# Designed miniproteins, single chains, continued (5): the designs that were tried, part 82

Each design is a single chain, and the fold is of that chain. pLDDT is the mean over its residues in the fold that is shown.

## One batch from the design tools (miniprotein)

Design m18844
Fold by ESMFold2-Fast:
Structure m18844 (fold): chain A 61 residues (1-61)
Amino acid sequence: SELDELLAEAEARIAAAKSAAEAFAVMVETVQRLRDLGVPEEERRRAAERLSALFDAMLAA
């Protein structure tokens, strides 16, 4: 639940970003925060993949 909440906030921030650099910064900060919070490797991997896919979709739009 905490992971899902944090990811939902990150997705919203990426969607609201005014630039690719801003969106990328949010993605990096979110991944680092997941590591600091001790989120399991498998969940961190899935989160990173999801955020990366959203970032790529933003660049393709």
Scores: mean pLDDT 79

Design m18845
Fold by ESMFold2-Fast:
Structure m18845 (fold): chain A 91 residues (1-91)
Amino acid sequence: MFRRYTDDAGVEALRARADAIIADPSLRPEEPEAWYAETADGRTVELVAGRRSGLFIYRELDGGRTLRQHFEIEELVYPETRLDENGNVVS
């Protein structure tokens, strides 16, 4: 299933969903699903998650700059990087 949001509430909802899945991987849908959010000020969020595939991808951008990134593909996990508006790492 694919879902698209076009406001700040959508970005916050996908961020909260990503945080929830990181805390509890059982919250991933059985089959892979994709979500996208985009704001008028140039923030974009992509979330792909699936329990059967072992897939979790989260990426948040501001004007092409990565604000937050997390990738997990089966047994391969990439470190999560979260940045604030000033480019400082926030974990």
Scores: mean pLDDT 69

Design m18846
Fold by ESMFold2-Fast:
Structure m18846 (fold): chain A 101 residues (1-101)
Amino acid sequence: MRILKLPPELAALLNLDELEVTESEAIEAFIRSLGLYNPETNRIAPESALADLLTYDEATRTIYLSEELAKLTGVSSLPLSDLDELILRMLLALGAEVIKP
């Protein structure tokens, strides 16, 4: 488990200063708790900034990345079980800092 300090722009957008990166189930719960996941449409809520970056398909437990994130990570989609590693890599690339190792 690691706690990441978010860059100011991302912190303002998500209304969070820090993000705990853990198991994929905890990250799924985190995404849902922020109201970012709409179960009726089976996607991340359109009003969320993450809707432009990520789409989650609950039926297949698969995350689809935007074109920009696919270029950054080299992957267009991945299973939810690999989301913790992907989120860690993406947040570090976006300037997040590890504050609790």
Scores: mean pLDDT 57

Design m18847
Fold by ESMFold2-Fast:
Structure m18847 (fold): chain A 82 residues (1-82)
Amino acid sequence: MAEEYIQTALDSADAAEAAGNDELAQELRDLQPVIGKMAEENPEIAKAVVLSIEGARYLSEGNFEKAKELLKKALELYKKAQ
């Protein structure tokens, strides 16, 4: 499970960069180094990864405001899980 979420987040970061949203791509990439270890420790991290993926989907649909809101929520969950 965790490995699949990590891979999807990486693919989402690449898609965001290709769409020209470097800020979103950087936020997704900043999450990568910690996702694997933290997802095994805490289900809240798995939820944060899912929100990051959903955010990237809204980006591809052109809803940048919703995408940023979801990514900020994901980052808050990662910070709380530390």
Scores: mean pLDDT 67

Design m18848
Fold by ESMFold2-Fast:
Structure m18848 (fold): chain A 77 residues (1-77)
Amino acid sequence: SLEEAREALKKFLMEKLGLTEEQAQELADKLYQATLDTLARMKTASPAEQAALVAEYDAKVQEVGEEAFALSKKIAE
């Protein structure tokens, strides 16, 4: 489920990147919400709109990843 994926991401961020539970929860929730919003919008989207939504979602995934690594870097040094 998406809820299990959210918990798995939170655990990964804490165990592998050293984020606090609060930081990991915030980032996991942000990606979870972006996923739900994108899936909802996809249901009524044309093929051209679907391509744009995928690109927008990919950008949000990249943003969350960049935030996670930036936080991990601050914790390490």
Scores: mean pLDDT 85

Design m18849
Fold by ESMFold2-Fast:
Structure m18849 (fold): chain A 68 residues (1-68)
Amino acid sequence: MMSEAQARAMLENFERHLRSNPQLTEEEMDEMIDMMVRYMRERGAPQGLIERFRREAQKIREKVLKER
């Protein structure tokens, strides 16, 4: 089962990756979020955790894009 701590670490790694790779397109960011969500689902993460993760990942995506 996926833990909240593991989900938080994935979000931190996601933000760090986006900031280190300014060439990433919006489509590539969306693909990364979809892949992470698929991984969480396959690992039996609760629906509520997946929904919170997707919202937080989208906020990180929007924040990074606005800072470009």
Scores: mean pLDDT 83

Design m18850
Fold by ESMFold2-Fast:
Structure m18850 (fold): chain A 90 residues (1-90)
Amino acid sequence: LAELAAFNPAIAAAVLLGLIAQGADIDALIALAAEADPRVAAVLRAAANAAAGRASEADRALLAEMDAALQEASKDPAYLAKFQEARDAI
């Protein structure tokens, strides 16, 4: 996780959000993310707040920033393949 967050925190956050969608414990993943990279933990907290209808302006801005970073990454097929590989490995 730390290596993935160092490479791109948006990709690391997207992978963890995928695990949450598959039934992983969000609180446990937020704790793990905080140890690896506090930026990733912040994105997971923002997503949890948004799901609960309690997203702040800062939470919405952070989620938009993550989406923009992922959209940028998706323009490079090699980078997208790397992202999918990391997602499947979890």
Scores: mean pLDDT 71

Design m18851
Fold by ESMFold2-Fast:
Structure m18851 (fold): chain A 84 residues (1-84)
Amino acid sequence: NDGEIVRRAREYLGLTQQELADILGIEDPSLITRYERGETSLPPHLRAKIASFLRYTYRLTLAEVAQVLGVSQSTVEKWLSELN
């Protein structure tokens, strides 16, 4: 569930919706609200970027990222491959 992924990442990082938007390079913070509510689908590049921030910026292992986001480790690996 895309909305759960966004909300879980944001809550884990202790971020406001505005702060998460800034980190993801999203100009309109209301878009984070729409993702979390399921009003719009999370684009593949943004879920990959969320996984990348947890993995590389916050230095979580693949297993820890998977646990935070509520997905499998193989799903995290797949999303990270969408970046490069």
Scores: mean pLDDT 83

Design m18852
Fold by ESMFold2-Fast:
Structure m18852 (fold): chain A 78 residues (1-78)
Amino acid sequence: EKVYENFIPSEFGSSQLQEAKRVKNGYIVYRLVDGRLVFQGSFETLEEAKELASKFDGKIYIIKVENGLPVEVIEIEN
């Protein structure tokens, strides 16, 4: 597990920024598929996000969102 503050993955584009604005506060789970971030779900707690992430194989990103902005990225390799 790798944690990055104030870091946005190169695959993170306008769609993911709009998703962060919609969520406002919480955690968003993405799978990296063919170089693209695929939205899997949004949660209020990190524990729920990690539980979902554990069910997927490969590279998973959990994005922490505060006030509609991504503030932390957790990279998981399953």
Scores: mean pLDDT 79

Design m18853
Fold by ESMFold2-Fast:
Structure m18853 (fold): chain A 60 residues (1-60)
Amino acid sequence: METMTITVEGKLSEDELRGLKTMATKDGIRVKLVPTEEAKSNKEVMDHIKKANAEIEALL
């Protein structure tokens, strides 16, 4: 299974998140979202990234 790392500065849109989940389920790519330093300072963005990563990992 290939791993793709995506650096994220803010919250992903619903459409962006669906695209990443589709890559994980259809293409078998393990997608990992990594926060930038700016994203790490924002609790809402960090909570969003953690939730998105957990949802993607649940599909694998």
Scores: mean pLDDT 78

Design m18854
Fold by ESMFold2-Fast:
Structure m18854 (fold): chain A 85 residues (1-85)
Amino acid sequence: SLIEEAEKLLEEMKQKIAEAREVLARTTDPRLRALLETTINQAEFLISLAKKAIKEKNYKQLEAVMLALRGTISMIEGLIKRAAA
């Protein structure tokens, strides 16, 4: 079930990254663009760490990375809302 939860979270993150990239393409504010780019890069790095943890069966690392992924999803959602305002 931990692997199933991780797979769902990775899919959610991929969808959120796609949404954030669409928002980035429409954003002209330099500071907001930089925050979106940095957060998207962080999210992609966390996805790679999660995949590595699954491959290595390092479930302690996977739990930690999943926590970081949840936080990063929240950050992306906040930036998307900020861009819409």
Scores: mean pLDDT 89

Design m18855
Fold by ESMFold2-Fast:
Structure m18855 (fold): chain A 65 residues (1-65)
Amino acid sequence: LTPAQKREILRLTYEALSEMGDAVDELLKQLQAGKLSREEYDRQLSARSREILAAMRARLAQVEA
């Protein structure tokens, strides 16, 4: 990988991690407020994480091409 490709990969990874952090914070607040059960929290977090990772993977495929 070139240095330019490595920088782009790091940027996309940081964006994905930031989105995951926001999702965790939102779901934790709902859990603490009693609006979600622990099982619902785990289920929703897993679904959101899959979507964020899938989007990151699609963008990475464009960088590697």
Scores: mean pLDDT 81

Design m18856
Fold by ESMFold2-Fast:
Structure m18856 (fold): chain A 60 residues (1-60)
Amino acid sequence: GDAEAAAEAARRAGEAAARGDAEKSQLYTHQGGGDGERAYREALRGRSEGAAASAAGVAL
């Protein structure tokens, strides 16, 4: 149902964000509603933390 579609869109949004594809991440966020938006926000947070780790000399 809609919940399964939203969950799938959220997964794809997270994947797209991880690959650095901001446009596709936004598209999947809009398709997945709240779950897609959550996945996008979590992926952005992960990137912020990854950037901090990279600045500390840690390779991802």
Scores: mean pLDDT 59

Design m18857
Fold by ESMFold2-Fast:
Structure m18857 (fold): chain A 66 residues (1-66)
Amino acid sequence: SAAEKEQFRLWARDFLSKHYPELTEEQIEEVVEEAMKLSEAWDGSEPFFNYFAPIVDKLAREKVEK
C-alpha cells in the first residue's frame, strides 16, 4: 500500500540521517527513491525490510565513497 511504502521511506530517511550524517538532504532523498525503485524487483520470498534495508545501506556507502 502507499502507507506501507511511505513507512519504509521514513525508516530509510531516519536510518540515513543517523548512520550517514555526511549525506545532504538531497542525497538522502536520492538514495531513498533509488532504493524504492530497485526494491520493485522484490518477489515476496522474504520480508520486504530484509530486501530493502541492505539496498539502502549499499547505495548510501556508494554515495559517500564518491
Scores: mean pLDDT 85

Design m18858
Fold by ESMFold2-Fast:
Structure m18858 (fold): chain A 81 residues (1-81)
Amino acid sequence: SSELKELLEELIERLEELRKKEKNPFTQEMLDSTIELLKEAIETGDKKVAENAVTAALLLGEQFQDEEVIELAKKIEELLK
C-alpha cells in the first residue's frame, strides 16, 4: 500500500541519519544491513522481508532510545498484521 511504502521510506531516512552519526563499526553494520532489508521490502513488496526488517529496526530503535524509529516501526508492524 502507499501508506506502508511511505512509512518504510520514512524509517529508512531516520536510520540513515543515525548511521551518519554512528562511530561503532558493529552498530554501523547493523544499521546498514537493516536499511538494505527495508529497501528490499519496498522493492519486492514481500511482507516477510518487511516484517524481518521492521523487527530489526525496532531493536535498533530501542538500543538508540530513538522514539521516532520505535513509533515508525510500531506503525509499520500494525499495518503488516
Scores: mean pLDDT 88

Design m18859
Fold by ESMFold2-Fast:
Structure m18859 (fold): chain A 72 residues (1-72)
Amino acid sequence: MDLADALALIDAALAGELTEEQVEAFIAEASKNPEDTLALAKAIGLRGEALGTASATDEKIAALKEKLAAAA
C-alpha cells in the first residue's frame, strides 16, 4: 500500500462509504505490514491537517487514529 492507496481508503472512510467492519478490516490488514501502517498513519495525519476545524470530521480522524494505534 502506498500513500495514494491509503488516502483513498481514509477518504472513503471519512465519506461514510465504508462500514465499521470494512474500516476495521483494512486497519487490521495494514497493521500486519509496517509500511502499510505508516502509509495509513500519514494519510490520517494529512486529512486531519487539511480539514482544520471541522468538528465532526475531526472526531472521525481521532477514531481512525485510535483504531490504528490499537491494531499496531
Scores: mean pLDDT 73

Design m18860
Fold by ESMFold2-Fast:
Structure m18860 (fold): chain A 85 residues (1-85)
Amino acid sequence: SLEEDFEKQVKRIVEQVKDEVLKGNYGGALHLRGLAVQLARGYALELSRQQGITDPQEIQKIQEERVKEVQERLDKAIEEAEKER
């Protein structure tokens, strides 16, 4: 499903971000964080289309909420990996 595919991709990025932080490659971690944000925006847009949401403001709100969730998840992963280093 769309949700399962999205979760698998986010989990993969989280693990890659942790690996980059453990290597001391914070530039790589931030780049991957940016890719996760783009993924979240695309997922939110497709989810909105599947739910028949046509209001541009409602679509934007859904995108912003999904992006925040992913950003917080990645930021937490970076902080946790820094503590393990």
Scores: mean pLDDT 87

Design m18861
Fold by ESMFold2-Fast:
Structure m18861 (fold): chain A 104 residues (1-104)
Amino acid sequence: MAEDMRQALLALANDQPLDPSLSAEARELAAELRAKSAEIEKIADDKEAAIKALPEVEALQERLLRLALESGLLSEEEYQALLARRAAGRPRLAEAIARTRAEL
């Protein structure tokens, strides 16, 4: 079992720092996610541009979770739990976006 890699993928799904010990396929998606996160960090002072880039980061996280499920690193139950956790965060994210747009 790849327990350390599983924990790294779970950390990514929870908006935590990337673990460099991911599998080859996961590393490719993690590199894309890291690049997009770095772009958001560079434009953090430009809240409009940061909000625009957010859907791309979310899409890459979803692809990484899907790959982990298909590769057997995540169980179906773990995968569904992570999706539910992300969905539970959506109302707060939508509120933060609306507040930022009102500020602009």
Scores: mean pLDDT 61

Design m18862
Fold by ESMFold2-Fast:
Structure m18862 (fold): chain A 86 residues (1-86)
Amino acid sequence: SAAEEQRELEEGLRELRRILRERLGLPEEEVERLLRLLREYLRVKSEVARLLEAGEEVPEELLERLRELEAELRPLFDRLLAAEAA
């Protein structure tokens, strides 16, 4: 269900917050900013995927927003990949 997916997302974000703060030593303000962007990214990505699976047209504004969020989150993705490789 959507509610169950939201619960799992919130649990995952709590665990990611712990990793970013305790393992990577990021400032709390930066962690909160990144988690907010990541939550929006996952929401938009999920909506785009749902529309594509249903054979519906994806609004250009959603694709543009997804691109903007990917650009903002690129440093986080790079840092997480580096931490996993270490």
Scores: mean pLDDT 80

Design m18863
Fold by ESMFold2-Fast:
Structure m18863 (fold): chain A 55 residues (1-55)
Amino acid sequence: MTVQEKIDELIERFKKGEISLTELIKEATRLAVYYPEHRDEIIKALKEALKLYSS
């Protein structure tokens, strides 16, 4: 599983209501810490998710 697949799975779980927004942010932050080379990619995905689903 790639880092992109991991972030996509988290976003899908959030969309299904399986995890809260707080949990999504927490797990995305954890991914950015463990995969700093993918930080911009993870932040961009999180920002897009927040923009689409937070009103």
Scores: mean pLDDT 77

Design m18864
Fold by ESMFold2-Fast:
Structure m18864 (fold): chain A 87 residues (1-87)
Amino acid sequence: SAEEERAKEEARKLAEENLDKETLEKLTDEQKTNLGLLYLRVEEAVKKYQSEELKEKAKIVLEVGLKAELEGLSEEEARERIEEALK
């Protein structure tokens, strides 16, 4: 849908703004979109809860999410790794 296309474009742009050029060259457009969507979800959660503890957890989520994308893991496997890292 047009809404999904806009969301993917915004997500990809957010990934490009948050990752260095060397890391971006290792990722496909789909992987950049997946990471950008994760960044958007994390930003929304941080904004909603306004917690310093949650901001620190957000950094862990983004770091583990990036590693999972670089390893070519599924969304389910990436989620499991993120959940383990947050314990």
Scores: mean pLDDT 79

Design m18865
Fold by ESMFold2-Fast:
Structure m18865 (fold): chain A 55 residues (1-55)
Amino acid sequence: MEEIEKEIELYKKQIDSLNEFIEAAKARGAPDETIERLKAQVEKLNKKIEELKKK
């Protein structure tokens, strides 16, 4: 169980970094496709966290 909590924390940290990257990419005028890809990554990580919480 403790390993699962550490994995959840790592995923949360990755989500935070991705959100920062999304903000920076938007500020730079990155294509919508790039932004959507980054958002999809965040969604996948959130889903992984939810699955880990069920275990």
Scores: mean pLDDT 81

Design m18866
Fold by ESMFold2-Fast:
Structure m18866 (fold): chain A 95 residues (1-95)
Amino acid sequence: GREDFERIGALSKEAKDKLMEALKKVENVELSVGMMLWIIGTPRVTDEIVEAIANGDAERVRELAEPLLSEEEVETLVEMAEIIKNKKGEMLDVG
């Protein structure tokens, strides 16, 4: 509904662009697309969380996400940051 449009529009173009540039460095393209879709589809993921993921800063992702998201969602976002940092491309099942 209307909430879905607000959620898609909630992330800035700058945060999305930064994440896309980071994801281009991940060898597994399917995983990169999955991470982007998961982030866009997950309510309460903020621009700051997306920037921390793009920077591969898992500790910052955890700090920002813990008060806003479930434990499972936090762990998924932390794993995304680790994948971007390490460029491993095979370590995350995002659905």
Scores: mean pLDDT 70

Design m18867
Fold by ESMFold2-Fast:
Order: structure tokens, then sequence, then C-alpha cells
Structure m18867 (fold): chain A 79 residues (1-79)
């Protein structure tokens, strides 16, 4: 069904975003470990935090829209 297809797409999107978040955190950790000064380390952490926030905001918006689409399809089946 369209609802089941959209639910699978939502699950896939959640997994993709979880992977991206994990990869970003791993990259930041690696760059921090390679940093030679406290100032460089702080800059890397700040950049990583900003990227993570942007990604989480994108995730929240995308997931919200996908859930709304599923809810709308369910409502259509009631009438």
Amino acid sequence: SNIEKKKKELEKKIKEYNTKISQLRADVASRVAAAKTPEERQAIIAEGDAQLKKLRDEVAETIYKMIQEIENEIKKLEN
C-alpha cells in the first residue's frame, strides 16, 4: 500500500540520517585527535557542533513532513 511504502521510505530516511550523524561525529573526533593546539581543537568542535545542529534541524523538518504525508494518506482512507 502507499502508506506501507511511505513508512518504509521514512524508516530508510531515518537510517540514512543516523549514519550521516554518526559519520560526522566520527570525523569531528578524528580531526580533534589530530589537532595540534587547543585553539585548533576548539575551532573543530565549534564547526562540528554547527554542522550537527544544521543536520539535526534538516532531519527534524524532513521527518516531520514525511510523517504528515503518511497521516494525510491514512485520513484519505477513512473517507
Scores: mean pLDDT 85

Design m18868
Fold by ESMFold2-Fast:
Structure m18868 (fold): chain A 78 residues (1-78)
Amino acid sequence: SAAEEIARRVEAQLRALGVPAEEARRLADKVGELVAQGKADDAGVFLLLQLVRLGVPEEEAARVAEEVGRMAKERGLA
């Protein structure tokens, strides 16, 4: 599904940012769930807050969160 594709892309980006594999998968799966429910904005906010808590720089966290919204909109999920 489009939501699953977004989740897997988010997981890959989080791993590239140094987020541990299990945490990256957990966060990406939650983002995918929210996007599938038509809550892409909530998914972006959730991801931003979680990444900041994990010590990811706010600028990088915001960029990944914005990409979630863009991907969801392009696929008709936002």
Scores: mean pLDDT 86

Design m18869
Fold by ESMFold2-Fast:
Structure m18869 (fold): chain A 75 residues (1-75)
Amino acid sequence: EEAGLKKLEEILKDLPVASIKYLGDGKFLITLAGDLFGFDPDDLVKIVSERLEKAGAKVEKVSKDTLLATFPEVP
């Protein structure tokens, strides 16, 4: 939802994120743009995953540059 999306944008504002999409039920699909900024894809996934987990999300790697973040209490 809108509040959860804005919170994720603030958490990831300094990282190369291509898009954040709300899927419903507290789930967000995050696509990374690390290749455009010289980041190692695995290092970027680790950094983003650690930030999201600290924010209360469960993080799953969908692909080399795509993460699914689930917040159990996001409205």
Scores: mean pLDDT 74

Design m18870
Fold by ESMFold2-Fast:
Structure m18870 (fold): chain A 102 residues (1-102)
Amino acid sequence: MKIAVIRAGYGLLPGKDGAVGILVTVYEDGKRISQGFFYETVPAKDEKEAREAMEKFAKRVAEEYRKKGYKVHVLFGSTDDTLAFEKKELGVTPKRIIRFKA
C-alpha cells in the first residue's frame, strides 16, 4: 500500500512574513521509501494568516500525492504528535528532521 504522510507547520518571521513548512514522508508496505521537506515564506501579518497559508500549502501538496495514487494523511501538529501517529497508525519508526509549530 502506498501512503504519504504530510506534516505541516508554521512560524512567524520579522517584517510581516510567515514561514510554512511541510514534511512529506512516503511509505510502501510499511517501509519508508522517501522523505522530502518543502519550505516557503508567505506574507502573513499574524499567526492566523500564517496558519491559513500553511493549511493551503498542505492541501495543495496532499492533492498532488492523491493524484499519484497515494493514500494521504495530513497532520497539523507538532513533530512529536505526527511521530506518535506514524508509530501508532502506520507501524513505522520515523526520524525527526525539523520541528514546527502548528
Scores: mean pLDDT 69

Design m18871
Fold by ESMFold2-Fast:
Structure m18871 (fold): chain A 109 residues (1-109)
Amino acid sequence: SEERDRKFIEMARLHAEVGELLDRLEEAVKQGKPKEEIYRIADEIIKVLQRMAEVARELGEQELVDALNRAIEKIKEAKDMPPEELLQVLREAHAEVDAVFREWAAKRD
């Protein structure tokens, strides 16, 4: 239980970090920052999602692993899109991960 609780807290922290990075990317798009800066933030989001997938794998939570891997793939495929379109893909991918995360969190105990 204690190890599972620590992994849950770790997942919650990583999930919050993704939200913060998404807010940063949205602000960068709003301010008309260079595409390269927006891509850098998107790459940071991918790295956090990859860490979440590792933790989910350690927990044996296959549905969460699959949702995270789908989100990572969608974001990678969208990296050469215009900033506004990339932001839309990121919002949609984040919403899907958030939904699966909440369902998992509700069923953990």
Scores: mean pLDDT 86

Design m18872
Fold by ESMFold2-Fast:
Structure m18872 (fold): chain A 74 residues (1-74)
Amino acid sequence: MSPEELFAEFKRLADEILEDVRAGRLSGASAINFLRAVGEEVLAYMREQGFPEEYIERVEEYMREKIEELERLG
């Protein structure tokens, strides 16, 4: 999987999780815990594979933004 493909998949997953919380299918707390766990695994994999730092930063930023949105939803 390319860095671009992995970032795109993470972004898609994060957006789906946020939509599930908005639709009442998932609690905000569960969503935050799940997204953080997946994000940490993705970041660890990217670092292990020697992916460009720019993609690591994009995943970190997107994860942070989506967690903040989930926290605002309560």
Scores: mean pLDDT 84

Design m18873
Fold by ESMFold2-Fast:
Structure m18873 (fold): chain A 68 residues (1-68)
Amino acid sequence: GPLLPTPPGKGRFGKDATAEEIYEKMLETIAAARGYESVEDFLAAASEEDQEIIRNAKLAAEYVAKQA
């Protein structure tokens, strides 16, 4: 049958999510947007610009977790 992955909501985060969970969801969203099937593939192929996006995603996830 048709199997659809459960997307994190394209920038939506769980109310009680930890910074690590938010960060993982952000990386999954970014990787998917860049055409990668996994975060690991994205990280392995990441350019300088992608590295900055990854760093910013981690900071954003920590910030969002502190606000929750």
Scores: mean pLDDT 70

Design m18874
Fold by ESMFold2-Fast:
Structure m18874 (fold): chain A 67 residues (1-67)
Amino acid sequence: GSADREKALALAEEIAERIKELYESRGIEATASVEREGDEFVVTVKSEEGTIVLRFSEEELLALVDL
């Protein structure tokens, strides 16, 4: 539903920000972005060390709330 989608997007954005913060805590500049591609959320974190791309379904992100 719409509420689940909004929650999943917020979780994807939190994951992106946490990864960015981990890089920055090591003195590495990073940029984080989240894009929605159909039923998936794509988290991209770019740094001088390389680019990380993570793909999550709405169901996978909602399962993380139960952890």
Scores: mean pLDDT 80

Design m18875
Fold by ESMFold2-Fast:
Structure m18875 (fold): chain A 68 residues (1-68)
Amino acid sequence: MEKYKVTFSDGTVVEAEGESPEDAAINAAKKLGYEVTKVTVLSETEDEAEGVIKFKDGRYFFVKVKKI
């Protein structure tokens, strides 16, 4: 397990653990009380990823994930 810093497009920042940047983004959303319906990865490297996360309420956020 690695530790990641997840930044949502509204400026919210959450630290979450995961086996991948995508896993960490889903775990960060769960900490905020959001139900995730879809994750789309736009770019990834070993230490950073960018994507779009969609929620059951129809809202979506651009997300940046960085390994810490």
Scores: mean pLDDT 81

Design m18876
Fold by ESMFold2-Fast:
Structure m18876 (fold): chain A 81 residues (1-81)
Amino acid sequence: HMNAIQAEILEVQMRAAEARRNGDQATLAELEERGRRFEREHREAIEEAEAKLKEIAKKYKDKSGPEVVKEVFEETLEKFK
């Protein structure tokens, strides 16, 4: 179950990064709603998955999707320091 949650969080973040690049507000709204739902149900697992995704983003810097995900994720973290 935890692996499924991690996979879905990664998928949502990658799709959100692509949607932000395209300026697709409709997709972003859908992904934001999906993200909020998972956040409420699996808050602890999500925090662990986000830490894992940060490591994955560093490893997969060559790809545009992971690069955007890393930038958005780090920007969000710095804002909440």
Scores: mean pLDDT 62

Design m18877
Fold by ESMFold2-Fast:
Structure m18877 (fold): chain A 79 residues (1-79)
Amino acid sequence: MTIKITLPDGRVIEVEVKVGDTVSQVLDKIEEKAPEHKELIDKVKEHLEEEGVLDTVIESEEQARILGDFITQLLKAFA
């Protein structure tokens, strides 16, 4: 399945995600597509690690879409 992430510069990237991927693996895929935002993505990773959710497994397409929206909001908040 594909999720859409809106970067702080307004660009939308599409990230391929599957059931069984962790939140950490999704963030790594975002960084691969937008390496110029590595510092910002690392801040989001740090926040989610502190919240104990980086190792959370994606179980559904709906959860993947919700995660994409959540990451988009965090990237905007930390920019």
Scores: mean pLDDT 85

Design m18878
Fold by ESMFold2-Fast:
Structure m18878 (fold): chain A 107 residues (1-107)
Amino acid sequence: SSKFAAFEAHLGRQSLQVMIIAETENADVTLATMDKAMKAVIDKAKQLGLSEATIEQIRKIMEDAKKKVKEVLSKTKNHEQAVEQVKQIVGKMVTEIAELAKQDVEK
């Protein structure tokens, strides 16, 4: 589906930006970048006509991921370990959101 492909590409770009910022910037900048990514992903989902139920689930997944990232960045003293955990959290978020979007498009 071209609709899903467009959404997946956008989600991937936004998520990659969060991972890059997490490597080089402080926690406040990383969390602000996650807020921008969430808005951009939700705006794209709305533009492509994903259902309100799917958009709400995407929001919940992204808010949960942000909460986990905030916890990791506040508790983990080693920067390299914190970045690795952030990448794992964001990667799982991307997988869950992509599966929801695919199911919404293919119904």
Scores: mean pLDDT 88

Design m18879
Fold by ESMFold2-Fast:
Structure m18879 (fold): chain A 66 residues (1-66)
Amino acid sequence: DIRALVRAILYQNPRATREEIAAALVALGYPRSAVTRALDALEREFGGDLSRLLLTDIRLPALFQK
């Protein structure tokens, strides 16, 4: 699942660019066209901000502070 791999890449490198993520997925054996399509869908889903995949992990600790 490309979504899970994108999240894992962002955990390893939170500053990873779209191009770096795409290169990593291609290196794992995914076709570039499939990678581009999946990243386009994810960016559209998160309003152009892939870093929101990481915000779910931060949200629960932040509930204490408000």
Scores: mean pLDDT 69

